# Designs tried in a protein design run: designed miniproteins, single chains, continued (5). Part 99

Each design is a single chain, and the fold is of that chain. pLDDT is the mean over its residues in the fold that is shown.

## One batch from the design tools (miniprotein)

Design m19452
Fold by ESMFold2-Fast:
Structure m19452 (fold): chain A 70 residues (1-70)
Amino acid sequence: VTDDELIQEVLDLAKDGIEKVKNSKELSDEEKEKYFKEIKKQAKDYADEKNLSEEKKQELLEKIEELAKE
């Protein structure tokens, strides 16, 4: 498994999580923001555990932040 494949896998999981949070009618905007931060933290922790480079880790986190802002 390449670093690019790991990044794509984590992005797909984060995107699914973010979309589920955004589509929830029961969560306030404040609660949605909290869940987005948790998703980003989990992705960072996973990237650290898999020893992704700092450049690849930064790319992953920036893409997750963009998904949360849309």
Scores: mean pLDDT 79

Design m19453
Fold by ESMFold2-Fast:
Structure m19453 (fold): chain A 85 residues (1-85)
Amino acid sequence: SREEAAERLREEAEEAVEALEKGDLEAYNRETGELMKAASELLSDEEFRAFAARLGEINEKYVLKGKGEEAAKALRELAEEALAA
């Protein structure tokens, strides 16, 4: 259901943040994969494309540059925006 997808999106975002805080990029990649799946079930095609683009920007700007705290903040903001849609 949409409610189940929303709860899963929230849970996977927090697990991705925890992986970033631990420096576990393998776990981060798994959790963002599940986050993308939940977002695809929750969001319209247009909203999902915007979500995917922003996650890619977060990865390029923060994750790949070792800016875990900034990545975590941006990821939480992205999840909140998706839940508000």
Scores: mean pLDDT 86

Design m19454
Fold by ESMFold2-Fast:
Structure m19454 (fold): chain A 101 residues (1-101)
Amino acid sequence: MLSDDQQNYILEVIQQTEDKLLQVIAASRARGESAAATAARMQQVIIDTYNQLVADGADDEVITEVQMRMLAIFRSAARALGVPDAEIARMARALSNQVRA
């Protein structure tokens, strides 16, 4: 069962990650990069967030909840950018493999 402190921490991490994703999208578009290149940069933001949670010693339940929410945000944003569903599925699988040790 997640504590109130853990739930607040998850919400803060998700908000910070969404802000970083929006910055990456804006910067990528300013450079004229493709939707696929933008999605790859977004994937790196998620990997970096996971590595930070592990470095901070976050509980497995917190890490799992943040990962599930980040993957949902990633899929939604990638679809909005026009990335094909097959490519989104490939990238989501790669992200899941990264977090399985």
Scores: mean pLDDT 82

Design m19455
Fold by ESMFold2-Fast:
Structure m19455 (fold): chain A 82 residues (1-82)
Amino acid sequence: MKVSDELAEQMKKTLEEFYKRSEELIAEAAATTDPIRKTGLIMLALAMKVDAELLLESGKISKEEYEKYIEAADRVIEAAKA
């Protein structure tokens, strides 16, 4: 799978913003009773996992960065499902 340098930079910015907000998003996911908002948080986290995989496969992020983003996304999904 091929990711352009411009697209990779945009995806990295999105992943870093997601990571910076991850504790906030986890807290929101755990606290919200709105099923639409829970679904939205799950979909956002799943999109972040896809972006991280694409960047790893394209050699645009390290394995350590990839694992960091995947762990944050999985924690958001888990909190939203709880």
Scores: mean pLDDT 84

Design m19456
Fold by ESMFold2-Fast:
Structure m19456 (fold): chain A 76 residues (1-76)
Amino acid sequence: GALTARADALEARGAALEAEGERLKAEGLEALRSGSLSVPEAVGIVLRGVGLITEGYLLRRRAAALRAEAAAEAAA
């Protein structure tokens, strides 16, 4: 029902944010390694990536909670 659809949307958004965050973290670390950016700029990119990973993780945890609620309602 509606809870499952909402959980699926949050899971998809969370997964997308985690993927984007991992990409930014990798880009920032590569910029540090290669010296293509200043240290503060490269660190800023890594921190933005970590922030997105954290936000994505929290959305996926919320999706899991909604799925558990939907499963409990279906089992009752």
Scores: mean pLDDT 88

Design m19457
Fold by ESMFold2-Fast:
Structure m19457 (fold): chain A 63 residues (1-63)
Amino acid sequence: VKLEEVIEAKDLEKFAEKAKELRASDKIKKIEAKRLGGNKYLVTIEAESEEAAKEALEELRKA
């Protein structure tokens, strides 16, 4: 499944590292981040399940 959310990256380096970790998971097929302006990114996650995608979005939001 595919989910999109606008996330504000408070720490860009931690955000990028977390995205890399999540991409290494076999449950996560794709993570894309498009800069919208300032620290805001449109994050698109393609995952095996809606739950996996939601968990990944929450982890990125907390980074």
Scores: mean pLDDT 77

Design m19458
Fold by ESMFold2-Fast:
Structure m19458 (fold): chain A 79 residues (1-79)
Amino acid sequence: MLATMNRRTMVGAVDQGGDDAQAVADTVALQTRNGVSNPYSRDTTLASAHSIADELERRDPEAGALTRRAVDEAAAAVS
């Protein structure tokens, strides 16, 4: 089974300096692609990815938008 994404850790990494925003977006996109490929984890993966993007957007709209775009592209590539 795929591990649940740690939302608090990923949001915290971006908050520490913004340099990790791209790394967080890439990690969330990779986990989204892997999770939506498996029907048993699709809904949980999408909910976690969108939750991370929403929290990032509240703190840094640019980081949140970057993460949301990466999640949407990853999900679309697997559907």
Scores: mean pLDDT 67

Design m19459
Fold by ESMFold2-Fast:
Structure m19459 (fold): chain A 86 residues (1-86)
Amino acid sequence: SLMELMKEYAKAMEELMSAAYHKDTEKLKELVERILELIRRILEVDPVVGERLADDFLRTLELIKEQFPEVAEVAEEGIEGLEELR
C-alpha cells in the first residue's frame, strides 16, 4: 500500500542521514539504492506523492554532498538515479 511504502521511505531516510553522519559509504550506497526503488514504486502508485518524495530526496542528497565531502560520490550517484526516474 502507499502508506506502507511511505513508512519504509521515512525509515530509510532516517537511516540515510545516520549513515552519512558516520561516513559509512557502503551503508549509504545501499540506502540510496533502496530509496530510489521506493520512490520508483511510489511513482507507479501515486505520481504526485512520488514526485514530492523525489524532490525531498534530491534536497537531502544535495545537503549530504555539501556537508560530507567524503561520501559526495555516493550522493551524486543518487542524484543521477533520480534524474533517470523523471
Scores: mean pLDDT 87

Design m19460
Fold by ESMFold2-Fast:
Structure m19460 (fold): chain A 70 residues (1-70)
Amino acid sequence: GPREAAEYAEKAGAAAASGNAEVARRLGQKAVDLGGMTEEEAEALERAGREGNAERAGQYGKRASDIAGA
């Protein structure tokens, strides 16, 4: 449901912020499967994690969580 999608989006953002691109992608894919995130947003989180851009990763995760919770 929306709450579960938001939780996965937040965890994906946290993983990306920690530089863990693989975990960010897997958790982002779970959020996508639950309808709380797009494939493009999950790919952006993976990329942010690979680049070590914690600020951008946090922004994407929060946006996805806010959308899923709406």
Scores: mean pLDDT 75

Design m19461
Fold by ESMFold2-Fast:
Structure m19461 (fold): chain A 85 residues (1-85)
Amino acid sequence: SDLNDSLSLLTGGKLTQLDYDIEYLRSEGAPESYIQKLEDLKKKLEQIGKDSIKNNVDYMDALKKMQEVYDEAQKVIDEAEELLK
């Protein structure tokens, strides 16, 4: 759909990468609390993208906010990976 295509372009593959990271951590036995945090951050990232598309908001501002959420997700991933060592 046009919305999914727009979200993919806006996120620069971040949603796809986050899906991959969540699947990887789940397969490695990461605690459900970390998986839940990542799922919540993914939903937040998706919502920012949808709000940007729907409201015709400045895409640069939306990209900045999405990067901040993705940086939060990377910290959660790093913490979960450290527990798996």
Scores: mean pLDDT 79

Design m19462
Fold by ESMFold2-Fast:
Structure m19462 (fold): chain A 56 residues (1-56)
Amino acid sequence: SAEEIAQAGRAGGSRAGRIVGAAGLLLEGWSPEDARKATGASDEELAQAQRFAARM
């Protein structure tokens, strides 16, 4: 679920985990701002997540 993806991104504490988590939330239809807030991603990490989501 989207909540599980968000939790995994936050719990992982890693850049890769936050990027993947944010990308997963974006694919579920979350706004960039909500995806960033849920995962704790930085603006740069969110930008990378948006690029990954666009390729899916």
Scores: mean pLDDT 76

Design m19463
Fold by ESMFold2-Fast:
Structure m19463 (fold): chain A 61 residues (1-61)
Amino acid sequence: SASHKKLVLERTKEQFRLIALRTERDILRRQGAPQSQIQAVEEEIRELERRIAELDAQIAS
């Protein structure tokens, strides 16, 4: 359905964002960035993981 295709596209976009944020976190860790900056990126990763889980649940429905 059109609704299903929209959810799959949204999940794909969020997955790309998640990969980018994980890469940024890994770079910050290797550069010895302040823990507060690393924690901020980790919180964004957690928010995206929650959104992807919600989208996965909707797609599975």
Scores: mean pLDDT 89

Design m19464
Fold by ESMFold2-Fast:
Structure m19464 (fold): chain A 69 residues (1-69)
Amino acid sequence: SPEEAARRILGLGPNATVEEVIAAGKRLGVDLTEEQAEKIVKMLKEGKENNDYAKYAEKVREFLVELFS
């Protein structure tokens, strides 16, 4: 499901690589492009830099659910 895919990818954390995001997507039946995976990685890193990781993680989760729908 899109919710499960989003949860698993968000669970990789703010140090996730493009390769890890693509691999996680494939295991969940979602074929992410390299460009989509790079965008996800950038969002996860920005969450760490913002000092409000919990709020930023909610925004990232919403984006991932929409992307995987």
Scores: mean pLDDT 72

Design m19465
Fold by ESMFold2-Fast:
Structure m19465 (fold): chain A 99 residues (1-99)
Amino acid sequence: GEADLEALRETFKIIGDNYEKGSKLVSGKTKEISEAIAKAYRAIAEGDLKEAAIYTLKAKELGAPGGIVNLLKAGVAALATGRTDLSLVEQNRLVLELA
């Protein structure tokens, strides 16, 4: 529902901010991956479907973990359809707790 989509966007904003902070502590390919993940999460939070899709693909091509890529792909799908699965909200809460 719309409330679940709002919860998803807020969670994606927090995760994106955490990846951006983490990117400052690393270098090389790991930094590029963290920056791409941060930009993808922030784009989903902002409702920017085009930027969300671009940075999700970039994160995948750079070798981001499959679990993170799948969460980003689901976030892009939620924006495109205006629908989200409750399990996606729970999965993102777990990522937030680990970040």
Scores: mean pLDDT 79

Design m19466
Fold by ESMFold2-Fast:
Structure m19466 (fold): chain A 82 residues (1-82)
Amino acid sequence: SEEARRLATSTEPEDIEKRKQLAKLFEEMMELLEKNEPVEKIEEIYKEMEKLRPLTEKEREAVERLLETIRKHYEEEQKKKA
């Protein structure tokens, strides 16, 4: 949380660039979710985000639960389309 807070409030050029990259990755993730793309693509974007901003243990657990929920939703939507 301390590193995440630092990155969010920092005025350093490197941290500003990281925030721009995080915003772009978030936009790409939202597009994949809207298109109901496989969870593996969404997981890869989260891994790229974590490289730019380390997640806390609680955030990692929340992401793991979210990815599992997305996977189940994708499987259910595929069944509905069949």
Scores: mean pLDDT 72

Design m19467
Fold by ESMFold2-Fast:
Structure m19467 (fold): chain A 79 residues (1-79)
Amino acid sequence: SPQQAFIQQADGRLDRLEGRVAAATTAEQARAVLDEALDEMRRLMRQAHALKLPVRQFVALALRFMGVITEAWVKERQA
């Protein structure tokens, strides 16, 4: 389904962002991931809404983005 294809793509993008934030060792690396995660969240959440993604899956996607954003922000502040 279009929803399943979207979930697969979103999971792949989030897996890459999670890997990048985990690997970030400098404030500059953390800021780059933070900025990208914020832009990606806005874009993908609008697309998920347009595709009428079930609320549970929509919330799960949003929570994963908030995890990446929070970790990136903490790493940026502690550098």
Scores: mean pLDDT 87

Design m19468
Fold by ESMFold2-Fast:
Structure m19468 (fold): chain A 66 residues (1-66)
Amino acid sequence: MADERAGLAATIAGGIFGNQEGSRAAGVKASLAYENGGDEETAAEWGRKFGGEPGAQGALIGVRLG
């Protein structure tokens, strides 16, 4: 489910930059991008916007594992 992937991405991103609000925003944006196009590149870009390189990496791991 998109919800599970968003949750996983948010959890990983939160672990990387250590704040719940930024993690949630990155996870939501990554989930929306994934639901719209299902592509890792778009999800990574949204993760990067909210967490830099660690956020992009977390988003990629989240969508690949989900």
Scores: mean pLDDT 59

Design m19469
Fold by ESMFold2-Fast:
Structure m19469 (fold): chain A 65 residues (1-65)
Amino acid sequence: NAARQARLTALEAESKAQLGKLRAMIDELHARHGWRFTREDAERLAAAGKPLGAIDREMVALEQA
């Protein structure tokens, strides 16, 4: 179970890194366009968020195992 804990910790770090990138993207878009995001900006944000869903699913599986 130490190996499972180490993997969970690694996934938490990866999730934090991906979330940081997403928040930086939101801040950059806000600085450029204020609250008026374009459709293209929204699509870029959605694409950037997809890895977080996969990480979350793997973390849940590890916590339940």
Scores: mean pLDDT 77

Design m19470
Fold by ESMFold2-Fast:
Structure m19470 (fold): chain A 76 residues (1-76)
Amino acid sequence: PPLPQVALERLPEEVLERLNELAERYEAEPNPEERERIEREMAELLREVEAERGGTLLVGWDAENRIVAVVARLLE
């Protein structure tokens, strides 16, 4: 059977850099209230990207524990 036809769109490097900056700040932050703020900022950024790109956002980590992400869309 044919594989599902999907288009994978990589997120811009600026977005990936921003996500990794937020992740680094989260790890370095001892204050739980500030951690929640950082987590919300990450969630908002991901929601914004998903809405603009039109697809399912797939997020993972590479061998260096850096965030990587792509948007998957079904082709017609």
Scores: mean pLDDT 70

Design m19471
Fold by ESMFold2-Fast:
Structure m19471 (fold): chain A 87 residues (1-87)
Amino acid sequence: SHMEELLKETLERIKELAEEITKELQEKYPDLPSERIRGAAEMLINSTERELRELVKRGELTEEKAEEIIKSIRPSLEKAVQLLLDL
């Protein structure tokens, strides 16, 4: 279905973006173990996939909502890594 295609494309874009941001954050925080940054990215991807799949089940996934979720990935991952520094 169109929603399932949109889900797949959105997840691929999120994974690519998260990988790019993870590399940026590893360079910005060289003293933070790279595995912790990757772990934060993986948790964010998993929770976002769950949200997207729930939207598909409800028939509520739109291109606009997908773009909104994609735009949230950078600030969410940056915040998650910042919280790791406070531990």
Scores: mean pLDDT 88

Design m19472
Fold by ESMFold2-Fast:
Structure m19472 (fold): chain A 92 residues (1-92)
Amino acid sequence: MEEKIKELVEWVLSDEIKKKVLLALYRAKKNGNESVSASGLADALGVSQSTVSRALKELESKGLVEKNKETKLYSLTELGEKVAEEIEKLEK
C-alpha cells in the first residue's frame, strides 16, 4: 500500500461515521449509483443529515469525495475508491 493511501485509511478508520459514509459511497458505486445525496446517505445509515454532511465535508477536504455544485450530489474520487477498497479488505 502506498504510504499516502495508508495514512488516509488510518485517518478514515479513526472515525466510524467517516468510514460508514465512505464505504456507503463505494458500495453505491459498485451497485451502479455513481452519486448520492447527503440526505440519502443519512437515511441509509440511520444518522442525522448534519452528521453525514460534516463527514462528507471532511472527506472532501482530503480529496476522497467530490460534490457536484449544481446537483449537490457526492461521488467518490479515484483516490477515495482506492482508500475504500483497502478498508473493505481490512473488514473481512
Scores: mean pLDDT 83

Design m19473
Fold by ESMFold2-Fast:
Structure m19473 (fold): chain A 81 residues (1-81)
Amino acid sequence: IDERLQEAVDRAERGLEGMKKALKALKTASKEDVPREIGRVLRALGDAIGGGLEAKRLLPDSTNEELRERAEEVLKELGIK
């Protein structure tokens, strides 16, 4: 359980960070770069949502306190209750 939760949390955290970076880049992107940055946002969003949903599914069965806290923070950022 904890190994899978770790992977799910890591994926969601990478997705959230990637999305934030791509959104920031999109604000200053040239018109030619906008489609590329939108693509980065969508890919990062997929990782964040996919990892977050998997973490939510695994969270009730985990006993690792640090990992549970990280999962809850990711779910909070994603708005997943």
Scores: mean pLDDT 79

Design m19474
Fold by ESMFold2-Fast:
Structure m19474 (fold): chain A 59 residues (1-59)
Amino acid sequence: SQEAARAARAGRGAAEAARALKGPEESYVLIQQGADLGRAGQAAEARALTARASELLGG
């Protein structure tokens, strides 16, 4: 649907912005954004943000 396409574009934009974030203090922002995307039904984008947050916390 048009709504699904719009949501996908918004999720991709958030994921691209998240890739620019670095350091442990940004991990909290990524976790919050991931939760918001998950609640909006964008599971793939939510998982990508959570993985990035884990990477920042682990490295």
Scores: mean pLDDT 68

Design m19475
Fold by ESMFold2-Fast:
Parts: structure tokens; C-alpha cells; sequence
Structure m19475 (fold): chain A 67 residues (1-67)
């Protein structure tokens, strides 16, 4: 159905966004650890997790509001 296709698209877009941000964060984390900023690397991972949770919630809320 069109509704199921729309839902699938939102999930696929969210998955792509998560992957892209995870890949970028992994590279930055490796560089921070090399420079000796291990605590800053941990904080960055915590901030990424919070940001992803907020963005996921906002995008799902927008999807539901547009139905």
C-alpha cells in the first residue's frame, strides 16, 4: 500500500542518516583518540546518541503529523 511504502521510505532515510553520522563520528573518534582526547571522544559518542534519538523522534512525529 502507499502508506506502507511511505513508512518504508522514512525508515530507509533514517537508517541512511544514522549510518552516515556513525561513519563520520567513527573517523572523528579515531582522530581524537590518536591525539589523546579519549574523554572528548566518549562525550562525542554520547552527544551523537542523544542527537540521533532526538532526530529519529522528530522525523517520526513529522511523518505521523503528515498522515
Amino acid sequence: SAKEQAKRKVIDELSADVKARHDAASKLKEELIKLGYEKEAEEMVNQLRLSLSQETRQRLEKFEAEQ
Scores: mean pLDDT 77

Design m19476
Fold by ESMFold2-Fast:
Structure m19476 (fold): chain A 104 residues (1-104)
Amino acid sequence: SAVEKTIQESLERVLANLEADVGTLNAVIQEGLLRIEQAMIAAGLSIDDAIAYINEFGRRVMAAIDEERDRSTDVKRQNDLMRAQVHAAGLTQDSIRRIKALHE
């Protein structure tokens, strides 16, 4: 589906930025969530399906950050990535709130 393609493309952009600074990584995650939201609105998805897709993207992003953290030997970078993972969870919840507001 177009939504699944947008999720995959957005995830690939996140993966390309895993070695970037936390601000850049967070911006790419936010852009991905907004693109996915627009794709779901255009597709006319139900609220339940939309929330499921947002949660799946968030889960995959957090897993990728966790994998990158495990590959790092720098304690400061590990701590930065842990912080980025917490921020990614928050951005995912913000996306869910925006979708809920549209469906009331």
Scores: mean pLDDT 88

Design m19477
Fold by ESMFold2-Fast:
Structure m19477 (fold): chain A 55 residues (1-55)
Amino acid sequence: MSEKQKKLEEAYRAELEEVGVRLPSETDPRFADLPVASEEQRFQVQEGVFKRLNE
């Protein structure tokens, strides 16, 4: 796995947390109180992160 992939995944996770949502599979206690992200929310956050890191 490339460092760029790791950086994208880390940024994606951080952006979801900033929006106040979590992935359905997230087990980290830090995110236990956050609602599960919808597919639309995940897509929008991922697109924003991808644009920012690959601009």
Scores: mean pLDDT 70

Design m19478
Fold by ESMFold2-Fast:
Structure m19478 (fold): chain A 58 residues (1-58)
Amino acid sequence: TEKEKEAAIKALELMGVPRAEAEKLSLDEAIDLAQKLASKLSADEAEEIIAKAIQEVN
């Protein structure tokens, strides 16, 4: 869905990926990249990014 893709793009942007690059990804690619980047973060950092992404798209 559009909201899921926007949340994934926002999470990527918060993790330092430029929005223009994130917008070029498919939903599956954006989720996969977000998961790979989140795996390098602490649990607290990952939770903060997810919370902010959800808040900004909802």
Scores: mean pLDDT 76

Design m19479
Fold by ESMFold2-Fast:
Structure m19479 (fold): chain A 95 residues (1-95)
Amino acid sequence: MLEEARQRAVDRLLKAFEEAKGLSLPEAIRRVGDEAFRIGYELGKEFGEEGHRVALEAAQETYERIVKENPELEPAARVALSSADLGARRGVREQ
């Protein structure tokens, strides 16, 4: 279940980046940041500290892929890392 949750989180983040490709950089940052926060929150709330770990792993894998394939979106990928962390920490506290 956690491995499937991790893969779904990566897929959701990558989809958010695909949708962000047509946006201005500030809009891409907001779009991706909101999705990353939501993913982190959901995982932290459902799985606690394990959900927090999975959210960070998914965000890190997505960051590495985006920096390699779409370096112009690196600022959005960096915000996704911090947003996933903030969301997950919030979800863990509301468990």
Scores: mean pLDDT 88

Design m19480
Fold by ESMFold2-Fast:
Structure m19480 (fold): chain A 59 residues (1-59)
Amino acid sequence: PNFVPFDPSMPLSELAIQLEVDIIGGKKLKEEESFVDKDSNMPVSKDDIEEAKKFALPK
């Protein structure tokens, strides 16, 4: 067929991701942590810059 209505199967992808995290949660996620912690790393990066500026500033 030219096109198939597989778009509505998106909920399967969401459930699959959640189940995959539970199954591999401690094994593979450790290596793939970077993709999950990307958002949580953002706020820390900003704080790190601010802290570094305080100590890097010579008087």
Scores: mean pLDDT 47

Design m19481
Fold by ESMFold2-Fast:
Structure m19481 (fold): chain A 68 residues (1-68)
Amino acid sequence: MEELEKEIEENVAFVEKTARRLGLSDDEIARLVEETRELMEKAGSDKSKIAAVTTATVLRAVGLALER
């Protein structure tokens, strides 16, 4: 559990850093991070789901940046 929680935090940090580089605002980044954390926490025991959430969130951030 502890290791999985650390992995979630690392993935969330990666998403945050990526979104910031894409030029999203702090409020948009905060919302994405919150949503990502909630989904990953729900999937806690499913490592595959955690990876999928990370990928989906990064793609969503890119989509949002492109729409702007």
Scores: mean pLDDT 76

Design m19482
Fold by ESMFold2-Fast:
Structure m19482 (fold): chain A 101 residues (1-101)
Amino acid sequence: MQLPQLSPAETRALLARLEELQDQYIELVKTVKTPQQRKQLSQIVAQISGLELELATNGVDRAELIQIQIDFYKRLKEIGYDVDKNQQIIERLTKRLEELK
C-alpha cells in the first residue's frame, strides 16, 4: 500500500505556508517579552511540525525537508537567537541528511 502523493501545485502551496510560519516565528522571536508571546511561539512550532509531517506523509523528499529545517535554524543563528543550541541542531540535521545519501 503506497501513500497518496500531493500534486506539485499542492506541494508548493504547503511549502509556501511552511515558509510563512517560519518567517512569523523569526519575527516573534525578535520581539518576544511576555508569557503570552512564548505561548504563541509554541503554537507556531506545533503548526510547523504539523506541516512537516503532512509534507513527509505526501511524498516530499526527506532530504529536501531536512534542508529546509537547516536553513530555518541558520536564520535563527543569524539573528543571534540561541546560537549554541541552534548550531547543535544544525549539526544533528546535517548528519541525518548525510545518512540519507
Scores: mean pLDDT 79

Design m19483
Fold by ESMFold2-Fast:
Structure m19483 (fold): chain A 117 residues (1-117)
Amino acid sequence: SSAASVPDAESAEAAAEGARAIAEELRREGRDELAEGYEEIAEAYRLLAEELRTGRDMREEIAEELEEAAEAFRRAGLDEAARILEEAARGAREGRLSPAELFQRLMTAVAAAERAL
């Protein structure tokens, strides 16, 4: 039994650092399209951390990074991960997803990407 962690700025910053580490490793392996997708996910997590820390509305900037991540993953053939990110971007832009729900959608997209590799 796992209780869902409440996302905070520190958790989002840690997730951003993790995504950057994955992107660097993928670049070393020559998987540049996948690396681009993970770099955009890292930036989305960083923007989410900023929103959680400051209370500033970053949903438009987050949605833009998620759309860029989805395009990169689609080019890499990760259609399910791309779909999750596109839905998250729309929900963020429309104000339908809380920061906590955005964090969970990003985690779900990363898990889908890892399963496809």
Scores: mean pLDDT 84

Design m19484
Fold by ESMFold2-Fast:
Structure m19484 (fold): chain A 73 residues (1-73)
Amino acid sequence: MEEEVKEVIAELKKLLEEEIARITDPEEKELGRKQMQVPEYWLEHHEEHMSLEELLEKLKEELEALKARRAAE
């Protein structure tokens, strides 16, 4: 489970880095970089907020949303 969570986070970060690389506005780029840190925070603090299974589902939803957004562009 934790390994699967890390794999989803890695894929999410890869897509976010590609998205951030296309941003020309420094303010939006900085916001994007901050957003990349959120999945790691959830993994580190999952026991306080949710189970690893719930975290995996949440991260998969975020990944699918990002893929859908990227596909629409």
Scores: mean pLDDT 71

Design m19485
Fold by ESMFold2-Fast:
Structure m19485 (fold): chain A 82 residues (1-82)
Amino acid sequence: MKKYVFKHNNVTIVVSLPSGTVTIEIDGDVFSVNIGPLSPDEAQELLGQAKDTTKKLGDEKDYKKRILTAIGFLLRVMGMSL
């Protein structure tokens, strides 16, 4: 099983493939979701979104915007809008 770790400032996102486990750590809080096994195309999309989201969250200075961005990412991941 491969683990992909994206880290920027105080944000870490870990994607475990092909199991479809996503873990986000932001401001010391840890959230994990398991969306089930992913196809190669879904996995590539998820990795791209995780990388972009990690940088966006790490660069954001407004805590409320940071939380909303994190929630939006998790909802997209859970909703299979990848």
Scores: mean pLDDT 76

Design m19486
Fold by ESMFold2-Fast:
Structure m19486 (fold): chain A 89 residues (1-89)
Amino acid sequence: DLIEKIKKIEEEYKPKAEEAQKLPPEEAKKEYERLMKEAYTKVLTEIAKLPKEEVEEIIELSLAGKTQEALDRLNELTEWLIELLEKDE
């Protein structure tokens, strides 16, 4: 369920991010920052079990242009949550 919801959000925002790349570099950066913030907020809202502070840190990294580091952090958090859900089952 959790993985499915994350993939659905990724599928929704991947095309939007590709559209943003068609903009001039400065506008593409602003649009990408907006999309990243929106997508991460959506993930957080649908997955209320994620720690707010960790998600805010990931968003901050993304806005600072450290997109790969932000994605790596999100993947770590997601792996942790999957392990937690498996243990609760």
Scores: mean pLDDT 68

Design m19487
Fold by ESMFold2-Fast:
Structure m19487 (fold): chain A 72 residues (1-72)
Amino acid sequence: SLEEELKKYLKLAEEHRKLAEESPPGSEERRRHAREAVLHLAKAADLYYKLGKDEEADKLIEEASQLATEVG
């Protein structure tokens, strides 16, 4: 279901965000995990839009944008 996919991507985004935070600042490991978190947040946001949860989707887009800015 869309809800199960959403839960999966939210969990993956959180896991990669944690790994990025635990990685040394400026490291390739931190950038890789941050990029994965951004990707999964974007996928989760798309699923929230499909479920009619626009406010939740918009919040994830803002989080992804902030994290992407920190990477590049």
Scores: mean pLDDT 86

